# Designed miniproteins, single chains, continued (2), part 92

Each design is a single chain, and the fold is of that chain. pLDDT is the mean over its residues in the fold that is shown.

## One batch from the design tools (miniprotein)

Design m7188
Fold by ESMFold2-Fast:
Structure m7188 (fold): chain A 100 residues (1-100)
Amino acid sequence: NPEELNKNVLLNEFGYYSLASYYYEQGLEKNDQTLLNTAVKLYQEGLKQTELVIKKKVPPQFPLDVIYPLDENGQFQNPVSVNEYEPTEEEVLRARNKLM
């Protein structure tokens, strides 16, 4: 079903963009180049998912105020507000390792 595939691509894109936004803000606040580099890599991964959506003529919306945390298996969990979410050191390392 093409509609189900498109929905999964959009969800993955939203997850990457939300997580990238969060790590970018944390990197700026903490003056941490590793967090900034992680945010850039997450954003680039989101752009790859966006390219797949654009090929299907469905423009995604970039959610800057919501983050999708990663679980122990590197899968996105339910979204939370950026203002309410503080990533653990383990979540930062998992996000970084997923992009290597």
Scores: mean pLDDT 57

Design m7189
Fold by ESMFold2-Fast:
Structure m7189 (fold): chain A 64 residues (1-64)
Amino acid sequence: MDEAIEEALKEAPNLPESLVRRAFEAAVKGDDEAMREALLEIAKKGATPEQVNAVSAAALRARE
């Protein structure tokens, strides 16, 4: 998980690590609502749609 979070932050280095970690933890637990909320907070911090999609995809891969 930490390695996957580091890879996601390379795509979006301006995002808070705590929010990216929250999205990953929610995805691993299967909590789709909490993951969606974390991704919305990331978007509010000025992430582009591409950055939000990259974090979402990485978090879902970490679940598998």
Scores: mean pLDDT 77

Design m7190
Fold by ESMFold2-Fast:
Structure m7190 (fold): chain A 74 residues (1-74)
Amino acid sequence: ASAEIEALLAEMERLIAEMRANPERLDELFARFKEVATRALELAEAANDRASIQRVKALAFEAVQERERILAEL
């Protein structure tokens, strides 16, 4: 993967961790996650980087699961 894709994947992981740590900021953090994930997917698809596409999809699924978990506890 390119250095830019790797940086975006790391940012996605960081944002998921921040959603877990700061559920009061869920809407803000999830909006930022969607921006980063969209950019990462666009770059990975343009590069035909199947491994990075799968990593973006896995992190997106994890973020949605964490969001649903937090919302269910409200």
Scores: mean pLDDT 87

Design m7191
Fold by ESMFold2-Fast:
Structure m7191 (fold): chain A 77 residues (1-77)
Amino acid sequence: SIERLKKLAELFGVEVRTDDPSQLLMDISAALLKVPLDEDVDVQFEKIREAALKLSNEEFEELSERAKKAVEQVRQE
């Protein structure tokens, strides 16, 4: 549901600029990885991929736990 993705965006302080679920998920991923938003989806995807590959094991564990808790919170609401 797009409404659940909008709730996830709000939890991570992401501005909801689109009703496209794929674009909104990309924006949420960018925020989690501290990647700036881009109007070019391919450019944004590449920046997200590069940022994810640069995560330390500790940063990955922290991000994974935070994402799991946010998804569970949205599911229960």
Scores: mean pLDDT 76

Design m7192
Fold by ESMFold2-Fast:
Structure m7192 (fold): chain A 96 residues (1-96)
Amino acid sequence: MEEKRKEIIDEVAKRIQELVPGLSEEDARRLAETIVEILERFLKGEKVPDDLLKEQSELIAKIREEAKKQGMSDKEFNRKLAEIVREAYEKLKELE
């Protein structure tokens, strides 16, 4: 289970880097980790820690600003990120 989880995190991080070219692998991977952990907790009916939600929100804001510097609108960034999150959700749902 942990190995499959890492594969999903790696795929999400790669898609985030493809969405925002030149974004650091560290930032993309950290956002991917928060997305996967929040989705896992949600699927298990577990409470998501407020600190984790705050960290994800701060990472999204930071990465959105980098996308904006490259000419991507907030609306397009939010739409593309939502698509990545939806795909991660479907993969994680198959593991539960």
Scores: mean pLDDT 84

Design m7193
Fold by ESMFold2-Fast:
Structure m7193 (fold): chain A 68 residues (1-68)
Amino acid sequence: MLKDRLLELAEKHPRALPVARSVIEAVEKGDIEKAKVNRKGLLQVLADDPELAEEFSRVFDELIEEAK
């Protein structure tokens, strides 16, 4: 599932894992606005790995679409 893939990507950057979990929790609660704010924080942590940041963004966008 997309949530599992998001966590798997975050495992490559342990610093990103707590933020990724916050994004997932916000999506599960239907708080899409909070999820978008937390996503920006996670992308900042992934700034040293642009390929992972791009893949994370794709997975995140799919997760939001499925939550609608």
Scores: mean pLDDT 72

Design m7194
Fold by ESMFold2-Fast:
Structure m7194 (fold): chain A 71 residues (1-71)
Amino acid sequence: MKEELKKRVIELLKKMGASDEGAEAAVEAVEENGIPLEELLEIAEKVLKELPNASGEEKGEELTLRVFEKL
């Protein structure tokens, strides 16, 4: 179950333009800051839904901003 959630988050971040290393680093950073992977998944899904035509850089910036709001 945990591995499946991690894979879903990584695939979603890759859809947003993240590299494999970048996606794994984001998962690690979120876990180190006590944010559940489920919240990262929810934030990433909302960014993709709200900004479907935005560049990967714009999506990454919005994702980072929203993740830091959860700290």
Scores: mean pLDDT 74

Design m7195
Fold by ESMFold2-Fast:
Structure m7195 (fold): chain A 91 residues (1-91)
Amino acid sequence: MEEERREEARQALETLPAYGEALVAYLEETAPKASLEQLREALRRTREELRRLEEELARETDPEVKEALRLAIEVARRIIAVLEAAIAAKE
């Protein structure tokens, strides 16, 4: 599975920056329209995913996989910021 994981990391390095930008832009437009319950559930899930990614990064030794994990962590942090702002605006 190491070779498949490295290939997944390489694909993430190539695609994640553009996907992350598109996803954040989509969430910035749609999050203000979502219900508080939906936003809180999304925030809880994204925080859990961020924790998982950070734990995986701490255990990882492959530099390409580490770089892909760092990019995924940055996207997750940006999503959390958008969700937190949308929740604050509705409370």
Scores: mean pLDDT 79

Design m7196
Fold by ESMFold2-Fast:
Structure m7196 (fold): chain A 76 residues (1-76)
Amino acid sequence: ALEEAEALRAELEALAPAIAEWAATQFPEYSAAEIEEQIRQRARGLLDFIKANPEKAEELVAKARAELEALKAAVA
């Protein structure tokens, strides 16, 4: 559960530049750098929340994984 959350955070951080570049084409009011930083902050926040709420870890990781896969499909 926690290990899966850390793996998910690492994957999201690795994908953040590509996601941010794609998102900047959809939301031109934001720079890719701003979007990338927001993605990284959210990924860290999610991991911290899971550490504080371990009973929710499996549910939150599953939800975040599904959202990440949908986002990867959109960026591809």
Scores: mean pLDDT 76

Design m7197
Fold by ESMFold2-Fast:
Parts: structure tokens; sequence; C-alpha cells
Structure m7197 (fold): chain A 78 residues (1-78)
């Protein structure tokens, strides 16, 4: 049984932090859900530097594996 827990934290150019978590029951879909949420928020954020941190935990066969992705990108100002 595959279950993925994903925690996403975004920090916009104003220093405002947004965080949420979601549970994805299929690891094949975990990346798609996380990428879609990230993209939607980026489209709505103001121009400037955006810091992104995504932490994932996969539980399979009673074993837990944790991974993380972090980065910063600059959304151009008009």
Amino acid sequence: METAEVEVTLTDADGKTYSWSLTLENSDEAGEEAAAAFKALLDKMPAGDVKVEIKGTLTEGGKTTTGSISGTFTKPAK
C-alpha cells in the first residue's frame, strides 16, 4: 500500500510564508499534485523571489522514507 504525505512551504517576495500538507494515496500522482499546486500558487504570487520547500514522506510496507526538494526562483517583475 502506497501513501505519500507532502508538506509544502512557500515564502513570497514580501516574506509571507504559506504552508500546507496533503495526503496522496498513490506515489505516481504525488509529484503531479505537488507540481500543480506549486504552479497555481506561483501564477498568483507577486513578482520577486519565491522560496519553495517540499517535503515528502512515503510509507510502503510499514517502512517510511522521507525526501525533500527545496529551491528559489525569481518571478520576473512585468
Scores: mean pLDDT 70

Design m7198
Fold by ESMFold2-Fast:
Structure m7198 (fold): chain A 98 residues (1-98)
Amino acid sequence: TDDLRRQGDDYFQQGVDYFNQGNYLQAGDYFRRAGRLYRQAGDYRSAGRAYVGAGSAYYYAGNYRQASRYYRQASRQYRRAGDDSSSRDYRRAADLLS
C-alpha cells in the first residue's frame, strides 16, 4: 500500500510537470494513472485530487467528455473520503461539461 501511494505520488508529480508545460494529454494520462494507484492504496482523497487533475487536463485539451468523466470520478472519490463539499463541486463541474 505504501509502495502504491509512493508510485501514485510520482505519477501525480509527472502530471503536474506536463500540465505546467501545456502538454495536457500527457498530463491527463499521468493524473489518471496516479488516481488508480491512490484508489488501490485506499487513499481516496489523493485519488480525488488526481482525478481533478485529469479532468482539468482533458478540459484544456478540449476533450470535454473525458473532463466530465474524470470530474465524476473525482466526486466519487471525495465522497468516499468524507469530503461532501468537494464531491458536490466536482459533480457540478462534470454536469456542466455533459
Scores: mean pLDDT 91

Design m7199
Fold by ESMFold2-Fast:
Structure m7199 (fold): chain A 72 residues (1-72)
Amino acid sequence: SVEEQLDELEAEFHQVLKNYDNLSSQEAIERLQRIIDRLNALEPDLSLRGQMRAGALITGAATLITVEKRLK
């Protein structure tokens, strides 16, 4: 289901955060961008609550990408 895919993407985001200090800047950006792309693909099929969850995850991931790009 789309809810199971959303739960999996949230878990993937948390795994990136858990291992963040062990990732290169480029690896962090690539993993976070993949999560954003997959969340955007799910958005049309999500409930309003699911869209709010996806939006929060996208915002968090996009913020981290912006920080990483500014550190170079």
Scores: mean pLDDT 87

Design m7200
Fold by ESMFold2-Fast:
Structure m7200 (fold): chain A 90 residues (1-90)
Amino acid sequence: EPIKKLEQALLAVVMGLAALNEGDYETAIDYFELAARLAKEASDDPYFKEAATHFEQAAKDVRAGNVKAAIEHALKAIEYLQKGIEKLKA
């Protein structure tokens, strides 16, 4: 069910951002990587591929210690997830 996987991806990114704000970078990386996988599994639509790419980049930014860039990529990924969800509901 695509929408359920997308809801799980949204929960994962929220948990990742919470972990990032607490300084738990390893947990943040795990959640961003989970969000990327769930987005990719939901559909082959380009919006979900873009979301996955930005979640993967957010995880890489956390590994590099670039918290601001990680947040920016996570928010961009959420934007693509929302566009994909809207397209599925149309």
Scores: mean pLDDT 86

Design m7201
Fold by ESMFold2-Fast:
Structure m7201 (fold): chain A 75 residues (1-75)
Amino acid sequence: AMEKAMELAKEASELLDKAFRYADEGNVDEAERYIREAAQKLREARQLGLPDSVIAELEKKIGEAVERLDEARAA
């Protein structure tokens, strides 16, 4: 059970890395898509018992990606 939660967490983190790259390039549509996919995987991982510390790290990373996306949209 925990193994699958950690795998989803890793996938979410990798999707967020892509979201940051697309946001930095000004590709807001792709960045938003990857943020949504990462958030969905994090939600699934939470249901499978992902540790609170890992959830907090990923939620912070999602927040940073959303802020970067909003900045790219405002520019």
Scores: mean pLDDT 85

Design m7202
Fold by ESMFold2-Fast:
Structure m7202 (fold): chain A 93 residues (1-93)
Amino acid sequence: SEEYKKKIKKAIELADKGQYEKAAEIVKNHLPSTIDGILPDAANIERIAMAYLENKQCDKALAVLDLAMKKFPRASKYFKNRKEEVKKICAKM
């Protein structure tokens, strides 16, 4: 929907300014994360990566997932798997 696209663009604008918490809140109800109940801060970074992917900004999506792996080493396998999924999606774009 147009409303969904507007929320994605708003979240990306905030993320580009380093306002990751505010960016994640805008898309929280639209971009689910399977680790939200375990590591909510890590889930928020995943949501930002997925917002970049939705906006076809593959390089930024991958960079955000690399940041998530550095900040949350206990979730590194989860984010490594997510990064491989994103690479495959980007290769088809």
Scores: mean pLDDT 85

Design m7203
Fold by ESMFold2-Fast:
Structure m7203 (fold): chain A 99 residues (1-99)
Amino acid sequence: SERIPGLVAQLLSPDEFERRLAVYELGRLGDPEAVPPLLEILRDRSAPAVARANAALALGNMAHPEAREPALPVLRELLEDEDPEVREAARLAIGRLEP
């Protein structure tokens, strides 16, 4: 979808409503084109915690088979993240990708 780059960028928005909408829309679309850029956000230790948490939630909401194998190792690392919201987002995403 042509919307994917814009939705991924919205995960970094200062507006909580825009971030929540992007998580919802990425999940609804389930577009595998979103998987690589979302994984980049998860792996970027300099990215804001809110962006990493939102990227994890988006991957979990997509529940796409193509996301499962590449995302699970990264999400398991985020269970040890310093930010409790990132840890919770990773836990929820793992549960959705690995039911």
Scores: mean pLDDT 82

Design m7204
Fold by ESMFold2-Fast:
Structure m7204 (fold): chain A 80 residues (1-80)
Amino acid sequence: SLEEKIKLAIKEFEKDPEYAIELFEIWVDTLEKNPEKKEEAKELKKILEEVIEYAKKNNADESYIKRLEELLERVKKIIE
């Protein structure tokens, strides 16, 4: 479920934010090459929004938050 994917993404970010962001970047790169996968892009958008909210609430480094926000903007362009 989407809820379980969000929970897993937050846990991975908490454990290793650099690794989690690298995985999100690979996922975004894959979706940009497959723009017809609109539903998956919408799912990733929700996951990134929840991870960003978690990062802000838990005082994560601003550099990580900025990188996540840049990935979110890339996903938004796929959905349009």
Scores: mean pLDDT 89

Design m7205
Fold by ESMFold2-Fast:
Structure m7205 (fold): chain A 75 residues (1-75)
Amino acid sequence: KSEENYKKALENLEKARELIAAAPGDVDARQEAGIYFVKAINYYKKMDEEYKKKFDEKLRELGITDAQLKAIYEN
């Protein structure tokens, strides 16, 4: 199950990244990307610790800041 949640989290993360990359500085695109980040975080919360660590490493590799992640997670 954690592997499935990890895969779904990555899929939503990639959708968010594609939206931001296609329209940098577009507020509407960033808001839509935020929805996909929230979905990714919801799947993240259902993972075990090993898959959470793997996902955290992927976020760092992709340049997503801890501040961006925290803002989405707490909102």
Scores: mean pLDDT 73

Design m7206
Fold by ESMFold2-Fast:
Structure m7206 (fold): chain A 82 residues (1-82)
Amino acid sequence: SPELENIRLLIEELPSLSETQRRLYLIVMSSEAYVAVRTNPELFEELLELLEEAIEVLEKLDPKIAEQAKKIKEEIIEFYKK
């Protein structure tokens, strides 16, 4: 999906970013994820897979930011339920 391609590109850039840039990218990814779920609810499962990929990458790079990403994933799941 073109909407999810932006999120995938952000995930691919994570290893090359500084801690501050990763925090900013996490905020951008979160925003894009909320827009994707709102616009195309059928993309929810694919979005969750992308968020899991982001978390796995972040766990190897920065466990503290990975915990923030896990929280964002849970918030997106709760947002989708409502």
Scores: mean pLDDT 77

Design m7207
Fold by ESMFold2-Fast:
Structure m7207 (fold): chain A 74 residues (1-74)
Amino acid sequence: SHMEEELRRKRAEIIGYAIYLYNKDGDKQKAFEEAVKLAKEKIPPEHQDSVLEEIRKTLEKAEELRKKREAINK
């Protein structure tokens, strides 16, 4: 549906913004907090919990990949 497409687009924009901030500053907490602010503003209430969980998982995955790269380089 058009509503599902719009939700997917907004979710992708917010996730992309979180990744952008994390890559820029290396601050996972700051990236999470800024993305959460956008999600609360732009995402319908019934979908906020799922989007917040996706933001958290995306940033956690980015941190895991960073740690794995550091372990290989030792």
Scores: mean pLDDT 82

Design m7208
Fold by ESMFold2-Fast:
Structure m7208 (fold): chain A 120 residues (1-120)
Amino acid sequence: SPEEVEAQRDALAQEAADRIKSLTDKDELVKFAEELYETAKGFVETAQRVLDEARASGNPEAVEAAQRALDHATRSYEHAKKALEAAKNGNIDEAAQHAGEAVRHMYEAALAFDEVTRAL
């Protein structure tokens, strides 16, 4: 259901934020944020390829879903980048907030990828 999807998204976002707050070593904090950044970058690269494939298909529903996937992947990347910057500066609360938002948008991008697959 939509409520179960939103609950899962929110739970994953909160788990990422809680993970950042639980890390007592700055090097471990930065490493986690770097891994999140690389994951978000991969989502943008995937979303760009998926959008090109959707456009080649001529299916407007697939194109719309792929555009939403790219929007969410891009927002995830920007939040992951901010989380990494905050982590490097020792701003734990800011890093946690941006890490949570990065994961939230990754989840939304993944759902949009599924919509592209169903439209094709």
Scores: mean pLDDT 91

Design m7209
Fold by ESMFold2-Fast:
Structure m7209 (fold): chain A 67 residues (1-67)
Amino acid sequence: MEAAERAAEAAREAGDERGAEGILRASKQNDWAATATAAWEAARHAERRGNERAAKILRESSLQLRP
């Protein structure tokens, strides 16, 4: 829960509003695997855009959302 909120905030701060919405939607459905995947995809988007700090936060949050 906390990791999903942190991931969504990092995506929003990086300008990835669609990524943030995807993370929150999966989290609301209690689909933690989908939430972790959404955070990982948002991290890849941040990395492609050169935002290494946001990518790091999103990757760390994705790992916390997995067992």
Scores: mean pLDDT 79

Design m7210
Fold by ESMFold2-Fast:
Structure m7210 (fold): chain A 96 residues (1-96)
Amino acid sequence: DLKVKLAALERVINKLKREDTESLAELAEKTGASQATVSKAVKKVEEEASKIIREYLEKNKDLKDQEEREKAFEKAVEEAIKKLEEKKKELEEKIK
């Protein structure tokens, strides 16, 4: 369970950073879980990241300039990465 959650967090963080990430099949093999289980965990983390991004953008909805909107989106993604990395660190500390 914790290994699947860590793998899902790492995959979503890497995608947000535009870095290479392991396939769902590779994560399933690595964690010993089914691809369906890993896929559901990844989707849950992606939904959490999307919520963070949406809430950040909603607070900045009155931006009129395209450059300001692009910067707000970049900051929203950075905030999502930060929160997911914090959650990953908390889970890693429980495992050691």
Scores: mean pLDDT 79

Design m7211
Fold by ESMFold2-Fast:
Structure m7211 (fold): chain A 73 residues (1-73)
Amino acid sequence: SIKEIAQNGLDAGEALKESDPTLAKYFYIEAIYILENKVSKSSPYIDLSPYLKKYKDKTVDELKAEVKKLLEE
């Protein structure tokens, strides 16, 4: 399901947030994109650029909170 794919992104971000916070942020932002657009990550043509720009100043913890909020919706 879309929520299971997004949960994978949340889990990956959690595993990386201390060692590679930049990559952790990317996984959280990708999970937000997936949840808001109801799409899977299987497409190489997914343009995350608007989301990367929108969330550029957010911390890992703020992004994690947004993913969790969207998973509960």
Scores: mean pLDDT 77

Design m7212
Fold by ESMFold2-Fast:
Structure m7212 (fold): chain A 98 residues (1-98)
Amino acid sequence: MTKEEEVRRLLERLRADPRFQPLLYGPTAEEWKKYPDWKKIVKNPVNLDRIEERLERGEITPEQAVEELKKLIDQYIKVAPGTELAEIAERARELLEA
């Protein structure tokens, strides 16, 4: 399997796990009520489709795609510590290192 195929399978794993939905698509209306500061904290939601698109176009390498995904995930850990979203982000981060 190529490194590109490995990264694509990693993105598929993130999409397939419902626990990662708030990280990938942003908070639900219920979560916004529970954590209203997320609007101020989360500036750039993780967009797997954009990362995959750039990888397919050859605009980024597989290694750069992983690093960009890590940076986007790290924003949730860094700016929302102790929240359920940060815990989800930490689990997603572990998948990127496995």
Scores: mean pLDDT 69

Design m7213
Fold by ESMFold2-Fast:
Formats: sequence, C-alpha cells, structure tokens
Structure m7213 (fold): chain A 55 residues (1-55)
Amino acid sequence: SPMEINREMFVLFADYTDKILEAKIAGDEERVREIEREFEREFQRLLAQYNQALA
C-alpha cells in the first residue's frame, strides 16, 4: 500500500535524523557519510516499492 510505504519513509527519516545527529555530535565524519549512503539506499528501495505499487 502506498500509505504503508509513506509511513515507512517517515520512520526512515526519523531514524536517519537521530543517527546523523549522534554521529555529528561525535565528530565522526566517516560515520556521517555512511549514514547518508545507507539512507539513500533505503530511500531508493522504498521509492521502487512505491512505483511498483502504482504500476
């Protein structure tokens, strides 16, 4: 369901925000980049599922 995927995207954004804040407070620039790449991969996965649900 597109609504369920939207909920998962919201949860992904919330989790991303928490992790990125923790890494930035720690001054771990490499971890910040890792979190950004992981977020991008997960977001693209959810976007593909959303597009599949619309087809």
Scores: mean pLDDT 83

Design m7214
Fold by ESMFold2-Fast:
Structure m7214 (fold): chain A 98 residues (1-98)
Amino acid sequence: MAAEAAAEKAQEEEAKKISDEMFELANRYSLEALRYAEEGDLEKAREVARRGIEELEKKAAEAKETLSEKHANHVETAAGAGIGLVLMTLSSGELSLK
């Protein structure tokens, strides 16, 4: 087994790609949820936020199957940040309606 350096680079590149995709998804779902919340459609805003969280959790689960523990943990951290962004954005929109 002499491919350790090549495997490590492949894991780093894949983790970076997945993390970038997760931040793009989090931003897209956050903006869509905020738009519905600002329009007063809190039910639709919450539905969009839930779908965004599910997509981020799915991406993190898929990464865990293909990446080493070290790189999977990096992607899970990005997923947590993205989920936090979606939840904070939804909360901000809901508060603006009071």
Scores: mean pLDDT 77

Design m7215
Fold by ESMFold2-Fast:
Structure m7215 (fold): chain A 85 residues (1-85)
Amino acid sequence: MEELKEKIKKKLLELAKEGKSSLTEEKAEEIVKQLVERGASEEEIEAFLRALELQVELKKAYSDDPEVQAEIEARAAAAEAELAA
């Protein structure tokens, strides 16, 4: 658990920096503390990290590069048009 707590803290901080998230170091520590205090299992903590990773991937893809964002939007629109046809 001690190693897992450190991994979670580091990952949350990385996600905050990379995803332009409102997550600060203070909030990251609070989240880790809450999870540990609630007796969350390693599997539950990993599931939480996975959910955060997916959220950051979406933010990163949509806001990191406006050209990439435009391509993703164009691709989504094309797929929707194809499904509607």
Scores: mean pLDDT 60

Design m7216
Fold by ESMFold2-Fast:
Structure m7216 (fold): chain A 91 residues (1-91)
Amino acid sequence: MEELKKRIRELAEKLIEEALADDPFSLALAESMLYMATESENPLVAMIGAEGLKGLAKKYVKDKELEEELLKALDELIELYEKELEELKKK
């Protein structure tokens, strides 16, 4: 988990800075989504952040190889949070 979060931060920072440098609002939104995805203790909030960041990455395609790596890492993170949510529903 920690290694995956580190990878997502590295990829997201590079892609978001390159793709959103001309749009400070979208850049701030992307930073917020990244923070939610990697730092939130609530798996639902973290999943919302990850999905939001995926949407921004898909919309702003300046480095397609970096985008594909980020989307893959975000998908892995979302799957891990979905599993945590399923375990929480089992009472």
Scores: mean pLDDT 76

Design m7217
Fold by ESMFold2-Fast:
Structure m7217 (fold): chain A 86 residues (1-86)
Amino acid sequence: EAEEVAEEARRAAELLRGLAEQIAAALPPETAARFVARLEEVIERLREAARLGEEGRAEEARELLEEAAREGDVIIEEAAAAIEAA
């Protein structure tokens, strides 16, 4: 379970990294920078969740992964709305 949470967190971080690059290309620099900064914060939490999972701290890793996922979803929805409104 801890190993699986670590793997999920690593995959999520990679996906958000790619999404941050897409946002940087799709929005004006000022707007893109704000979304990218927020996504980088979520990516850092996902890296921490992966580290906790690798250490066998499954419960803490899962809690952090779930929190980071919720924050990521909000940022993604806001970024999508900004792209649609442009």
Scores: mean pLDDT 85

Design m7218
Fold by ESMFold2-Fast:
Structure m7218 (fold): chain A 102 residues (1-102)
Amino acid sequence: VEEELRRLAREYREEREKALKEIEEKGPTPELIERFTDASIGLALALAALGRYDEALAVLEESIKYLKELLEKTPESDEEVKKALEEGIESLEGVRRRIEES
């Protein structure tokens, strides 16, 4: 189980980095924001399951900060991207709260 959790953490970290790179290259889209958010949540949950709570919380805080920075730079006319960023931030904050309360 621990070995499988370490593998999952590695896979989610790779997916997160890939999504981050695509956002930097193509600009933010709802699909890329969702992929980044899901990978960040997956990584944090895998790290928490491994007892690495400080690392899990750091991933969530970094991911929340990144999405908030993107939101600040997103034009008001980009309603779909803004919605995806707001939903992503809310999801990450919810997961952070659950880990902190466990």
Scores: mean pLDDT 87

Design m7219
Fold by ESMFold2-Fast:
Structure m7219 (fold): chain A 74 residues (1-74)
Amino acid sequence: SAVDEQLAAIRETVERMLPPELAARVAEIFDIEDPAAARAAAEQLLGEITDPANAAFVRGVVEAWLRLRAERAA
């Protein structure tokens, strides 16, 4: 589906744009099935990110991921 293609593209972009250790942590957040738990984990991770560009990118991809998953579930 178009949503599944967009989710795959987000995973690929995270792996390419972020340092490997940060990309791995974002991938773990993406694997959390409960949206509330995923959002809480993302907020914890964002508190650990010192680079503003990496923080903005992580915030954006997590929000896009959660939106697309909600669209798929509706």
Scores: mean pLDDT 87

Design m7220
Fold by ESMFold2-Fast:
Structure m7220 (fold): chain A 110 residues (1-110)
Amino acid sequence: SEKEKLNKQQAELEREAAAIFQAAADELAARGDDESAALFREISKYYQEAADALEKGDTKKYSEYVSKAVGHVIRLIGHILETGSAASEAVLKDVSKKLQSHTDYLQSLL
């Protein structure tokens, strides 16, 4: 069905977001920024869980996990504003595009 196709596409986008946050976490940890790394790892975890839920057709759990990921992104924005991390800013900009795709998906459910 169209819904199943859209769910698979959105799950792929969530997986990509998770991978980007994980790669950034690894880079920041390597340079000793453990606080930023921890925030990126939590965001990555929630996007992975969101993708898993969506692949199972559980749109309610998907929404819950995305909400948790967004909450951690807000915390990350606060940290970036305090520290001025260019690496964190670059990753956050890319993830903003994935969140826009998520909004478009939710609108299609109406």
Scores: mean pLDDT 76

Design m7221
Fold by ESMFold2-Fast:
Structure m7221 (fold): chain A 99 residues (1-99)
Amino acid sequence: LEEDMKMMLKRMYQILEKELSKEVVEKIKKLMEEYVERLLEAARTSADPVAEAEKLHKEFLEKIKKVEGLSEEQKELVVKLVEAFHAHYLGLIAEQQAA
């Protein structure tokens, strides 16, 4: 789980670094690191990791919308990447619970 999440983050950051300014990328990285730490804690401690992940995802998207220095197209790119990350994470959690 943790290693899969690290690989997803690395790939997301590579895309963001091509499309966004360095300053904005660093702000998004900080928010992503906090979000991922909370997801990993929820996966270990929550009675319903999927419900908690959905809550954390919603809260994180609200934080991304407040990031300054992004065009509407850039915000859409970040949201799309975060949604893809969330969908992949839910798949990993479902796989762990099925095993």
Scores: mean pLDDT 78

